# Designs tried in a protein design run: designed miniproteins, single chains, continued (5). Part 88

Each design is a single chain, and the fold is of that chain. pLDDT is the mean over its residues in the fold that is shown.

## One batch from the design tools (miniprotein)

Design m19031
Fold by ESMFold2-Fast:
Structure m19031 (fold): chain A 85 residues (1-85)
Amino acid sequence: SEELEKELKKLPPYLQVAFYRVKRKDTDGDGTVTFEEVEEALSELNIPQEEKDRLLELVKKRDTNGDGTVTFEEILEAFKEFAKE
């Protein structure tokens, strides 16, 4: 949505790239990705491992139903929280 894109543009460029990489992992087209798919997308970033671990932790925190998956909106919120640090 336009609101999602507006919020995404507030992130540093490297997190915008990470978000689009996560979207590519959604091969089912259902708007959700697994923790493993998020971890794989983050593994390709040129940032310290501790920052990748922190981003994944923030994503996992948004899985309130415990099914091991997160929506694109939940991932964006996790990235926004990380960018505020």
Scores: mean pLDDT 77

Design m19032
Fold by ESMFold2-Fast:
Structure m19032 (fold): chain A 92 residues (1-92)
Amino acid sequence: SVADLTEAEVDELIAELKRQLEQGLPEIFVLGVMVQFARELLAAGRYDLAKRVAEAAIELFPNSKTAWKVLAEVYEAMGKFDEAEKYRKKAE
């Protein structure tokens, strides 16, 4: 389950999604998988892993409002409200 994932396993999943994007998998599909994964990690209380996935989504899709929104959700869940507001503005 998502609650049992290691940092190394999360990094491998991110690397696999990057490879799939390079092989022609649609951007919207890769982004959707990363967004859902970050939110599932948040729901499991795995805040550092959720941050890692959300930051990878921003690295791959810096113009995605959805990616910035998820990064804001991660920082809000961590109690970092100033950073959350900053990233939420990027999602507008």
Scores: mean pLDDT 88

Design m19033
Fold by ESMFold2-Fast:
Structure m19033 (fold): chain A 109 residues (1-109)
Amino acid sequence: SEEEIAAAKEAIEELKEAIEALKEAMKALQEGNIKALIANILRAIGAIIEAERILKAHDLPEEVKEKILKAIEHLKKAIKAILAGKLEEAEKHLEEAEKLLKEAEKLLE
């Protein structure tokens, strides 16, 4: 139980890093900084992969796992939107991911 809660918190922190990386990627795209755009997209992908690895290695509380998986799907959609230059669509997906992670955190308190 405590190990499952710790794993869930670690996955949430990885996905928070992915959100911050994608916010930096959006800023880099607006500024025409392609090097920073690519670096921050790769940072976000790395954080998502680490979160997915945690979910595969550990059994998490079902409702928490469901919210984390939905947040991951929104982050993947945000990446696709950023790469397509659709910043308003990307922002909406990041907002939904942030909301889902906050809901997951509340279930762990």
Scores: mean pLDDT 91

Design m19034
Fold by ESMFold2-Fast:
Structure m19034 (fold): chain A 85 residues (1-85)
Amino acid sequence: AMEGAELAVRAGRLSLEQGVKNGKVSQGVGAALIGIGLEAQAMFRPDDSEGLAEDGRSLAELAESVGDEEGAELGREAAELAEAA
C-alpha cells in the first residue's frame, strides 16, 4: 500500500517529464497524477511527515519547471501540511 502510493507519485513525475519531452502529456494530466499520488501518500504515510514534505517540494519544483502551476500549488500545499503535522 505505501509502496503503491510512492510508485504512484513516481509514475506521475515520470509521466510529466516524459510528456513534456514528447509533447504528448498536458500539464493538466501531470497535475492530476501528482495530486492523486500525494493524496494516496498522505493516506498511507501519516507518520512520515518529513518524507511527504520532501516529495511535495520535489514535485512542486518539477511542476514549476514545466509550467504546471496547479501541480506546483498542490505540491507546496502538501509540503506545508506535512510540516505542520
Scores: mean pLDDT 60

Design m19035
Fold by ESMFold2-Fast:
Structure m19035 (fold): chain A 74 residues (1-74)
Amino acid sequence: SEDEKLYKEIVDELAKVVDEGIAKNLSTDEIYEKLLKLIDEFIEKYRDTHPEVAKRLEEDKKILEENYKKIKAE
């Protein structure tokens, strides 16, 4: 579906941020901040046009935040 294709394209863009951050030797905190900002931008952009994609990204954001908190032991 169009939503599935869009979600895949967004996930690929998020993966590029991680790969580029690692290549540039950015900290885990800097990569995490960039990912959160980009996810929020995609959620806002697609909320009205592709609400199921935006909803999936909101769930992915929660998982990312929970996993990061566990890694930081905070």
Scores: mean pLDDT 85

Design m19036
Fold by ESMFold2-Fast:
Structure m19036 (fold): chain A 77 residues (1-77)
Amino acid sequence: LTPEQEKEVWLALLEIATAIAVNSLLRAGKHQAAEEIRKLGDEAVARIEATPDVEEARQLTNEAIDRIKKLADEALA
């Protein structure tokens, strides 16, 4: 993979994770948590798109997914 293609993979994984989490929380009636995760995902995507560094893109993706998981866990508690 080129660095650009690797970055596209990380973006795709984050976008998929965000979309699934948001849609699942909306179906569960957790509208506030869904909106927080949507906002977090959008901000993370913007940061990843702005960086030319693939390793930074990977780190930002992992950080965002961890935060999405934490917000989902808190919403479901």
Scores: mean pLDDT 85

Design m19037
Fold by ESMFold2-Fast:
Structure m19037 (fold): chain A 82 residues (1-82)
Amino acid sequence: DKLKEQLQKRIKDLEQQLVQLVDQAQQIEDPDKQKQALKLLADAYGNLLKAQAALQRGDLQSAQKYIDLAEENLKKAQEIIS
């Protein structure tokens, strides 16, 4: 299924982005900003786990929803880091 393969690739790409952003967030000197960024990254990780579980069940609609939520969490974290 092409859609399942595309969603799996999106999860992998977002996981790589998450790892990079976690490394950058740990370098934030402001403890409140660091905490906010790390919380958003934790939320993104949770959504990626839910997306992976949905893919394993064949629930492509839920997988896409959780991927979109993870992307939004990563975007918000990046805005704090920048």
Scores: mean pLDDT 90

Design m19038
Fold by ESMFold2-Fast:
Structure m19038 (fold): chain A 72 residues (1-72)
Amino acid sequence: MKEVEKLEQRVKKLLAELDANPHLSPEQRKAKYREILSLLDEILELLKKYNADPETIRRVEARKRAVEEQLE
């Protein structure tokens, strides 16, 4: 699914930006994690719409929980 691939690339880019910029303020870091959460939610909706493998859905849900932990 091209839409899921595009969203995954955007998540990867945001994670790379977080890794490359360790001196970002806590507010800037939280803003990027919130954007990642939004993208992961869109990915989950698309995966459910296209009847993706339950294991794939669980992996994205696990990634979402990990990002939520970063937001405290």
Scores: mean pLDDT 82

Design m19039
Fold by ESMFold2-Fast:
Structure m19039 (fold): chain A 68 residues (1-68)
Amino acid sequence: PTEEEIIRALVEAARAGDLEAVEKAIKEAIETFGEERAKEIALKAMQEVKDAEAARIISLAYFRVLSE
């Protein structure tokens, strides 16, 4: 997948409150682009979603994935 496709998936899943789908998208970003770029992708998704609750879900999912 492209960076834009992953950002879109993160934004849509986060707006839906689907933490598991957000975690899956973050894992795919890490596998595809590496950990540092996946962090940048997650930060861009948090900025793009324009919703504080959804941004919090992305942040929480990212922390959970890194804790594995």
Scores: mean pLDDT 83

Design m19040
Fold by ESMFold2-Fast:
Structure m19040 (fold): chain A 63 residues (1-63)
Amino acid sequence: LAEEAVRLLVEAGLSEELARRAVEGLIANPHRTVRDAALRELIEAGASEEVARRAVELALESA
């Protein structure tokens, strides 16, 4: 699940380092505030809202 989230983000054009950091942060601290911050960061980095939301969901399933 975590690796699937990272792969989805990399396919969307994000760096592997940024994708892994975001996914690991969500798994470590699955609070609403962290989810909202991660979604915003991923969208600002170039992911679509749909891709960002899916990646967050996959990361949280790993927690």
Scores: mean pLDDT 78

Design m19041
Fold by ESMFold2-Fast:
Structure m19041 (fold): chain A 74 residues (1-74)
Amino acid sequence: MIEEIEEDVKKAREYLANYEKTGSLEDLKKAFYYALGAVLLINRTPDVPEELREEARELFKKALDALSKQIEEW
C-alpha cells in the first residue's frame, strides 16, 4: 500500500499545482480526491513514513480549504 499512497500523494501534488496555474475546478477536485485517498490509505496502513503522512495531510488540508472557499463563493 505504500506505493499506492506515494502515487496518490504525487497526483494530488500535480493536480493542486495545475489548479494554481489554471484555476480549473476539475484539477482542484482531482487534487482533493487523490489527497483524500492517500489519507484514507494511510489510516489503514502500518509503518507509513512520517514525511509521507505529513505531506498527504498538508495536501488534503490545502485542497479542502481551496474547495471550501470555491463552494462558499458561489
Scores: mean pLDDT 82

Design m19042
Fold by ESMFold2-Fast:
Structure m19042 (fold): chain A 105 residues (1-105)
Amino acid sequence: SPVLEFARAAASGVIALNREIIEKTKDEEIRKKLEEAVELGRRLEASEDLEEALALLRELLRLNKEILRLLEEKKESPEVIEKARTAIELVETTIAALEAALAAA
C-alpha cells in the first residue's frame, strides 16, 4: 500500500528526530518519553494494517505533544524545541493522509 509505505517513511523520520533530541537533552523524564516515542515509531514501521498504523500514529502524536510541553516547560534549546515541533507536524500530516485513505476505501 503506497499510503502504508508513506506512513513507514514518516515513522523513520519521526524516530530520527526523536533520537536527535535524546542526544541533546539531559532530562531523564524527557529521555524516557522520547524512548517510548521511538518504540511506537518502530511498531509503526512494522505495521501492515492502516487502522493499526492510524492508532499508533495517534498515540505517537499524543506522546510527542507531551514531550514538546515538557521541553518548553524545562526551557530546552530552540533547536531541540524546533525538532519536536517538526516531529509533531510530520505525525499530523501522516494521520491526515491515512484518514483520507481510509475514508476513500
Scores: mean pLDDT 89

Design m19043
Fold by ESMFold2-Fast:
Structure m19043 (fold): chain A 91 residues (1-91)
Amino acid sequence: GPLLEAARAGRLREAVEIAAKLSFEEVLAEVEAAIASGDVALAIRVLVAAVAGLREKGDLEKARELAERAAALSTDPALRALARTLAEQVA
């Protein structure tokens, strides 16, 4: 989807703005797809942009929920550590 495509292209500010406009369910689906892809670098970019977009929108509880869910879904130690850090920083 548009969030994943912007993140893949390295357009991180555009990815943040897209995440702020999408529903939570749409953001979650794109984060889950990025994690499932096995591309850790892409998954990191999508997760960072998604959490930032939700924070800018004022959905702090949803930003934390997204980061916690990403940590639970991630098997890669770097992605898992980042997701945990993002969940802690959103509070």
Scores: mean pLDDT 88

Design m19044
Fold by ESMFold2-Fast:
Structure m19044 (fold): chain A 67 residues (1-67)
Amino acid sequence: SMEEELRAGELAAKRLISTDFSNPAQVAATKAWLAETLRRYPYAREVLESIRDQLDAAARALLDELL
């Protein structure tokens, strides 16, 4: 449903923003989780694109790998 996709996008944004990009294990976990989330909820891409300008360079690079 649209509500589930919006919720997935919100959770994806929160996880991406809270990820410690100096921690390789945390980056790998976030990447795997985001890939699965985007596969299940494609509309979550639109939510992530809407916050792109709020992300640092490392977070944007990770997002570019997945989108």
Scores: mean pLDDT 80

Design m19045
Fold by ESMFold2-Fast:
Structure m19045 (fold): chain A 72 residues (1-72)
Amino acid sequence: MPLSDEEMEALFGLVDRDGDGVIEPAEVDQLVAGLDLDLSPAEREALVGADFAAFRALVQPRLVAMRRARAA
């Protein structure tokens, strides 16, 4: 089951500390470390400068996979 838009918006707001609507390189490292996301270097690079829609499209499937793994 995908995360709600409200959950993803809250997460994006925590990462986008400046409130400019884009992800900074330092924020990607904090997101990966904080959520233990298994992202490739190319996926991390794709998050740099991502808006909410791009952020959700890339991060949400990884979070869903992690939730499924914990349920199994």
Scores: mean pLDDT 71

Design m19046
Fold by ESMFold2-Fast:
Structure m19046 (fold): chain A 79 residues (1-79)
Amino acid sequence: LEEKIKELEEKIKELRKQLEELVKQGASPAEIARQKVELASAYKELARLLKEMGDIDKAREYEEEAEKLLAEAQELADS
């Protein structure tokens, strides 16, 4: 469990870095949306594992962040 959380945290850091690069390079809305969906999926998985550990407050924060990313991705995809 602890190893999976560390793996997800590293994955999230990498996905965030990739998203930042896409935005800086002026990538298409579709590419940015896809990256946001991948990042949201990672946050949801991290939140699930945190709930299993009893860290409900932190899990909720990541769930909210994932929902925001998905909403942003949907708006970009509709553009």
Scores: mean pLDDT 83

Design m19047
Fold by ESMFold2-Fast:
Structure m19047 (fold): chain A 69 residues (1-69)
Amino acid sequence: PETRGLSLEQQQTINRSTNWALENKDWPDEEKKKKITEELKKAGLDEESAERYADAILENVKAHLEMEK
């Protein structure tokens, strides 16, 4: 899995950000990305990694919502 090599805090932040994005699906994607990126940076990820994980989280959330109908 892509989360190997991350700290426990970073993994928990990814999980919290995923749940937050699912609960706040009506927020603009750009604003969701900024918020998730900031939370991941606070957990110790660099800016480039935080943006990549934020994009992956939002893509996964979007795919899940499309399947749920």
Scores: mean pLDDT 78

Design m19048
Fold by ESMFold2-Fast:
Structure m19048 (fold): chain A 57 residues (1-57)
Amino acid sequence: MSLKEQAEKFLERLKELDLQRGKDPARVEQIYAEELERIKKLIEENPDKTLLEILGS
C-alpha cells in the first residue's frame, strides 16, 4: 500500500468518526479534503519519510 493510500485511509477513518459524532457533513468533507491535500504535498516533498514522520513533524 502506497504512502498516499495510507494517508487517505487514515483521514477517511477520522472523517467517519467525526460524522458518527454528529458533526456537519459539509464542514467535515471540506476540512478533511484540505488536510488530505496538505499531507499529499508533504509526502511529495519528503518521499523518503514515513507517514508517521510526516504527521509528527
Scores: mean pLDDT 77

Design m19049
Fold by ESMFold2-Fast:
Structure m19049 (fold): chain A 91 residues (1-91)
Amino acid sequence: SMDAVRAAGYAFALAVAREFPEFVPKELVEAAELELAGRYGEAARLAEKVSEAARRASVLLMLSAPIRREGDLANDEEAKEAALRELAARF
């Protein structure tokens, strides 16, 4: 479901943002934490402070990291590209 995909994406973004704060805007991190806590209205208002393009770019960079790592370890460039395209198409 879309809600499960969003929750997984935000949970991953939070984990990466805690390790690499330069990749995710603070407002998006806070919004993701609120969304995971079920506080959707507050999350939406905070997320409005981050442009859609910046938010999309940040999330895609976060979600692409394990795909790139897995593809590089497997030395499978075609599978890596396919997974990255699938990720991009979902946003």
Scores: mean pLDDT 64

Design m19050
Fold by ESMFold2-Fast:
Structure m19050 (fold): chain A 69 residues (1-69)
Amino acid sequence: MKKIKIVLEDGTEVELTQEEAQKLFDEAVKRLIEKYGEEAIGNPDAPEGARVHPGLLRKAIEEILKEKL
């Protein structure tokens, strides 16, 4: 399995499987949609990187990882 390394703002490195990384991304997107609404977060037909706001996605991922660590 491919492992994905995520580096947090404080420099903490977390290694995830592809499935764990996908679940983390999905949870982060879900939290952003609940907080800001689907219209503000992204367009499902847009290319990767344009579907969500990168800064907001990064913060949501870091919050989830800190909760699980």
Scores: mean pLDDT 65

Design m19051
Fold by ESMFold2-Fast:
Structure m19051 (fold): chain A 87 residues (1-87)
Amino acid sequence: SPLEEEWRRLREELAEVLREGGESDALVQGFVQLMDSMFASSRTKAELLLNLEFLRALARKELADRPETRERVERLIDEAIARVQAL
């Protein structure tokens, strides 16, 4: 589905940005596993959008001391929110 394609794209791009930022494999795996769980438990577009807002808040907290990586991750999430809203 278009929602699944957008979620998969965000998951891949977010993992890449975290690795490029020098984040640990544990942190990258944590975000990826959380995203997989969020998608598996979401039944509607509205639930996925709420999960994206939560993901953004979590990224802001976990990457608070790494502003360049945080800004890149937040931008990816904001772009994904806009694309999902347009579906």
Scores: mean pLDDT 88

Design m19052
Fold by ESMFold2-Fast:
Structure m19052 (fold): chain A 63 residues (1-63)
Amino acid sequence: MDAILEETEKRLLALAEESKGDLFEFVRQSVPVLLEGRKKGLSTAELTRISVKAIEYVLELKK
């Protein structure tokens, strides 16, 4: 059921790690992944939730 959601979240978390706390770079790299998730049927609410979680991780890395 949630395979697309899990894969999209995993990609966002990988990009968050690669950003090394650079929120702007994370946002630039994450937009194509989010658009692909939307194309695959993820809702705006699901995309927003996983985006917020990944942004939290980026901000934790920046400290």
Scores: mean pLDDT 80

Design m19053
Fold by ESMFold2-Fast:
Structure m19053 (fold): chain A 79 residues (1-79)
Amino acid sequence: GVANAEAVLRALADQEVAALSETHTILSRELEVSEADGLVTLTLTLTVQDASGAVHTVTTTITADRAGNIVDARTTVQP
């Protein structure tokens, strides 16, 4: 169901934050979950600072079906 898909997506988001936190300072975290047409989409927007002090916005969007199968994943980075 949607709750199972959301749990899988949130676990993946937590792993991404943990991985980024090893090389970047997490300045802000915004998480949105939506459901449409039998698909659950999680959008994670992170503002991160690298070792040089530069600030970047990282947006990760992961979509899963109601059974928890990942059907799409994309990440974009903006300066």
Scores: mean pLDDT 84

Design m19054
Fold by ESMFold2-Fast:
Structure m19054 (fold): chain A 69 residues (1-69)
Amino acid sequence: GKTQLGQASSAFVADYLNNNKLSLVKIKREDDKYVLYVVKTNKPPADYKAFLQSVKIEEGNFEIVEIDD
């Protein structure tokens, strides 16, 4: 599936991923937005906020793309 989050903080995006049981596979920058490719997971919540901040993504326009395998 595909979900447009729009303008959001790294904290909001991290909470969205964990609340929806999504694991981050890769990030692509496309012009003015970040596209997060995700898969469903049964792993415990991850510190995605710290990860996003470590790669200097504090805020931006985000889109979530779920990879169906």
Scores: mean pLDDT 80

Design m19055
Fold by ESMFold2-Fast:
Structure m19055 (fold): chain A 65 residues (1-65)
Amino acid sequence: SEIEKLKEEYLKLMDKFVELTRKLREAIQNKAPKEEIDKLQAEIKKVGDEISEVFKRLDELRAQA
């Protein structure tokens, strides 16, 4: 149950990460304002950190088995 919830969270975070990286690449190609690019980079970093935390929790659960 906990592992299944973490896997679902991981998939949602990966979808968000892919969407944000696509938006960032488009913003850079279109020479969007620096403020917009900075906001996208900050959001990508935040999502990346959340993905790393999910992996860490999954590893901890596997180690306790």
Scores: mean pLDDT 84

Design m19056
Fold by ESMFold2-Fast:
Structure m19056 (fold): chain A 61 residues (1-61)
Amino acid sequence: KKKIEEAQKKVREAKANFDKALADYHATGSAEARAALNTAGQQYLDAHKELVKLVEEEKKK
């Protein structure tokens, strides 16, 4: 119902995926793990940026 709640959920999911990808990369050092880490990191940053934008918009009303 609220875009902020959905964005918070996406940030939590993206962080969990990033943490897992980071652990996998440190454990294996494989090219696949590096690609997954880069993808998860970008998704986490994008989700966080969207959450910040939505929170700022909500507070200005």
Scores: mean pLDDT 80

Design m19057
Fold by ESMFold2-Fast:
Structure m19057 (fold): chain A 81 residues (1-81)
Amino acid sequence: MGIDVSPEQLEKLEKWAKANEEKLKEKQKNAKKVVVEIFEIDGVRYYIHYSNGNKEAVDKAAEQFKELLKNNELKTIEIET
């Protein structure tokens, strides 16, 4: 699975990241757990993954992420490490 984004998608992602810069920094500070945050901007989904945990926690986050994708849900995933 590679990231293949159009220039338009990249621009929207950068705009979203700038608008959420403080929240992103706060999540990075609390990097004792694996966090996957899912956002939708103009019908396009973006995923932020903080993986400073062990492999087991990362694998659990990946499984929950797959279920959210199947169910078309926007939800934060947090796994303690």
Scores: mean pLDDT 60

Design m19058
Fold by ESMFold2-Fast:
Structure m19058 (fold): chain A 81 residues (1-81)
Amino acid sequence: MENEKFAKEAREKLIKAVKEATDRGVRLAQELGDQETADRLIELGKKAIEYAKKGDFEKATRYAGEVFNLTGELEERLRRG
């Protein structure tokens, strides 16, 4: 039960972080006129959340990592002009 409770809390935190990163990344991609990357972020974020809800943390963190990386790349692109 303790391990299940920890997994649930970790899952909720991951889902929140993925939602926030996806929303930010989509906004940045739209500012750059990069609709393809915005669509990709939505798909990756959706997959991360779906795997997190299924308890597949390995896949959830992999897709979440892709969302975080793409969001960071978009921030870098905006900074460069």
Scores: mean pLDDT 82

Design m19059
Fold by ESMFold2-Fast:
Structure m19059 (fold): chain A 97 residues (1-97)
Amino acid sequence: MSIEEMLAELEAFGKRVLEAIEKAKSKEEAKRELVRIASEAIDKSKDQRVALAIGHLLVGALEAIEKAKSKEEAKEQIERLIREEKERLREEHEKLE
């Protein structure tokens, strides 16, 4: 899998997560939906690095939802986590050159 494909898969995952949070009526619903989306994405992933990145995002996003005082705050924290994981994947790919 190319780095561009890995980053695109993380971006797509992130968009699905942000939409789920927007539509959720409670923190419990948001967390349940996030786990479902992450499980599907991991099962479909052909690259272990992408699966691991999704796993890291799942843990961080669950914590962000739990601690956030609003949906907007949770979304902002999750967007930051997505950016950080994309940066980590880029660094990991660069180390293989």
Scores: mean pLDDT 83

Design m19060
Fold by ESMFold2-Fast:
Structure m19060 (fold): chain A 105 residues (1-105)
Amino acid sequence: MVQELLDTIRRGFQDGSYVDEMLEAIKQLVEQGKEDEVLQVLRDQIRRQARDANVELSDEEVEELARQLLRSSLEQYEVLRKLKEGRVDEVLERQRRAGQELEAR
């Protein structure tokens, strides 16, 4: 289970279609007390993307970015969860959301 969730996080960074699964995997691992393992995967992914972009990052910059990414991921998960659990009619909420997504793009 833990390794499968870590693999899901890695795939989320390679393919944006897996972002929802990535956020869920991060949340589940943090709830299991595996935050350090999540941070390790995030550090590895940041280093890989920096190499692909031909950008040199210090260990301190990688650590700070990994912590910021973890925090942002957890905040995004909670926002999406609250929107899904909202007390408004689901059809009306989905229609409003679809309109906002089209306006934002």
Scores: mean pLDDT 73

Design m19061
Fold by ESMFold2-Fast:
Structure m19061 (fold): chain A 77 residues (1-77)
Amino acid sequence: MEEMIARYRELAAAAQEDPSKIPEAMLTMLEGLLELAKKNNAELDYEKLREEIEKYLEEYGDEETAKKLEEILEKHK
């Protein structure tokens, strides 16, 4: 958990310096979160998580980023 929070903080800081990296940082954080949840047998509300991230990507992302989001969620559902 702490290791994931530290990585999340690093990605957030990098995205703040370069807004064009926000979509990539969000997808990287999502994939890490889903992999960590799977490793710990934690149940996530994937629908809620998808809606939250889709809302961010609509504001900051493009069509390619949206496709990558769906690929990540499909892989980890």
Scores: mean pLDDT 66

Design m19062
Fold by ESMFold2-Fast:
Structure m19062 (fold): chain A 74 residues (1-74)
Amino acid sequence: LELVESLSPLEKAILMKVYREGEVNISELAKEMGLSKSTVTRHVNRLEKLGLVERVGNTVRLTEKGRKLVEEYL
């Protein structure tokens, strides 16, 4: 699918991690992945724009669309 093809390896890794953990905190995600908080925030914002994640403060979880994408393609 075009949507999956448009995702970077890092964005796919973020989606898979949120799927396994249910919810992730942006600061903890950045620490665990060895990235800056700003880098993770930029990618989370892209995933949110695509409708794959929802964000409440620093907490990120999958939308129904995001969960289905991970289950079918990742």
Scores: mean pLDDT 83

Design m19063
Fold by ESMFold2-Fast:
Structure m19063 (fold): chain A 94 residues (1-94)
Amino acid sequence: GELEELLERLLRETDPEELAKLLKELVEKIETVEEFRLAIDALTERINRETDPELLEQILKGLKELLKKAPDDIEVISRLIGAILLAIGKLLDL
């Protein structure tokens, strides 16, 4: 679906400005617990392979916006916090 195509673009985007636009679109379109789980999985995978601090900073901003919009689901909230901490840890190791 549209969400899956957006997540595939998010996994491949190398321009920080375009990544920011895709993350903004993700935050605007995301609605369900299942969609949050898919997005968190994709963003966590991206963080684990990412070494560019500008791209990590855009991902971190997107994760913060997702956390503001997160449903009252403890697993989703916990995983978002985990992804945020992972991104921060990567930025500090650079």
Scores: mean pLDDT 88

Design m19064
Fold by ESMFold2-Fast:
Structure m19064 (fold): chain A 68 residues (1-68)
Amino acid sequence: MMSPELQAFVDELLATEEESRRRGLSVEETEARIRAVTDRFLATVTDPAEAALMRLVADIVIQEVRRA
């Protein structure tokens, strides 16, 4: 079950990807924005398991952006 913090992270990553798509940003700019969101959330996370899940989710979203 996702923690509220992990759910908020997932929601913000998806919102960031959608906003970048709506604005017509490049793949590189979209990846940079996703990485910035990930770094911001990782700075507040103390549980290494949650940090690992956040990195995994970010990698999945970045892979999806690269395939689009």
Scores: mean pLDDT 81

Design m19065
Fold by ESMFold2-Fast:
Structure m19065 (fold): chain A 87 residues (1-87)
Amino acid sequence: SHHVEEGEKIALALWFTYLENKDKLSEEQQKEFEELLKEVAERIKEMESLSEDEQKKVVLETAEKVKEFLEKHGLPVPEIVEKVIKE
């Protein structure tokens, strides 16, 4: 579905952001980022079994959580995350 595809794009963008910025992060921040990556991946896997309305809620909540985490750590927010929040 469209929402699952958006979630997958968020997960990939978050992974690339981690790879590009991990050297700027403390060990504690890296661990928190890795926990977020795992959580996002698990949420996206579970979306396939959800209704369209629940998929929309999950992808929006995931995008908002990702944005909050990245902004808290002074990291760039991927365009796909901003797009999902504005929809």
Scores: mean pLDDT 86

Design m19066
Fold by ESMFold2-Fast:
Structure m19066 (fold): chain A 101 residues (1-101)
Amino acid sequence: MDDKIKEIERDIDQGKDVRDKASSYVKTSNKAKTLDNIIAKAETALNKTKNDGPGYFPTVDAIRDTLRDIISDVNNTISDVTNSMLNSYNGTLLSTLSLNL
């Protein structure tokens, strides 16, 4: 569990870093809003795991499953935001090339 907590903390920090470094266009996009929502869900699940650190196995298993899903969602959202940034750069390059043709 401790290793899973450290893994989600790292993923949350990486998500925040990507968001903070994102261009104004990406920050106002639906992808940035999705990233913020997933970060909030991950922080909520992390806090429940740390604070409730439950005395009963069924609750622990449910929180671990939620953390796994949120870790996957955070990683997918980071990838999507990064790909959106790369696609924006590619779009700019194509526009520049079109102006020179």
Scores: mean pLDDT 62

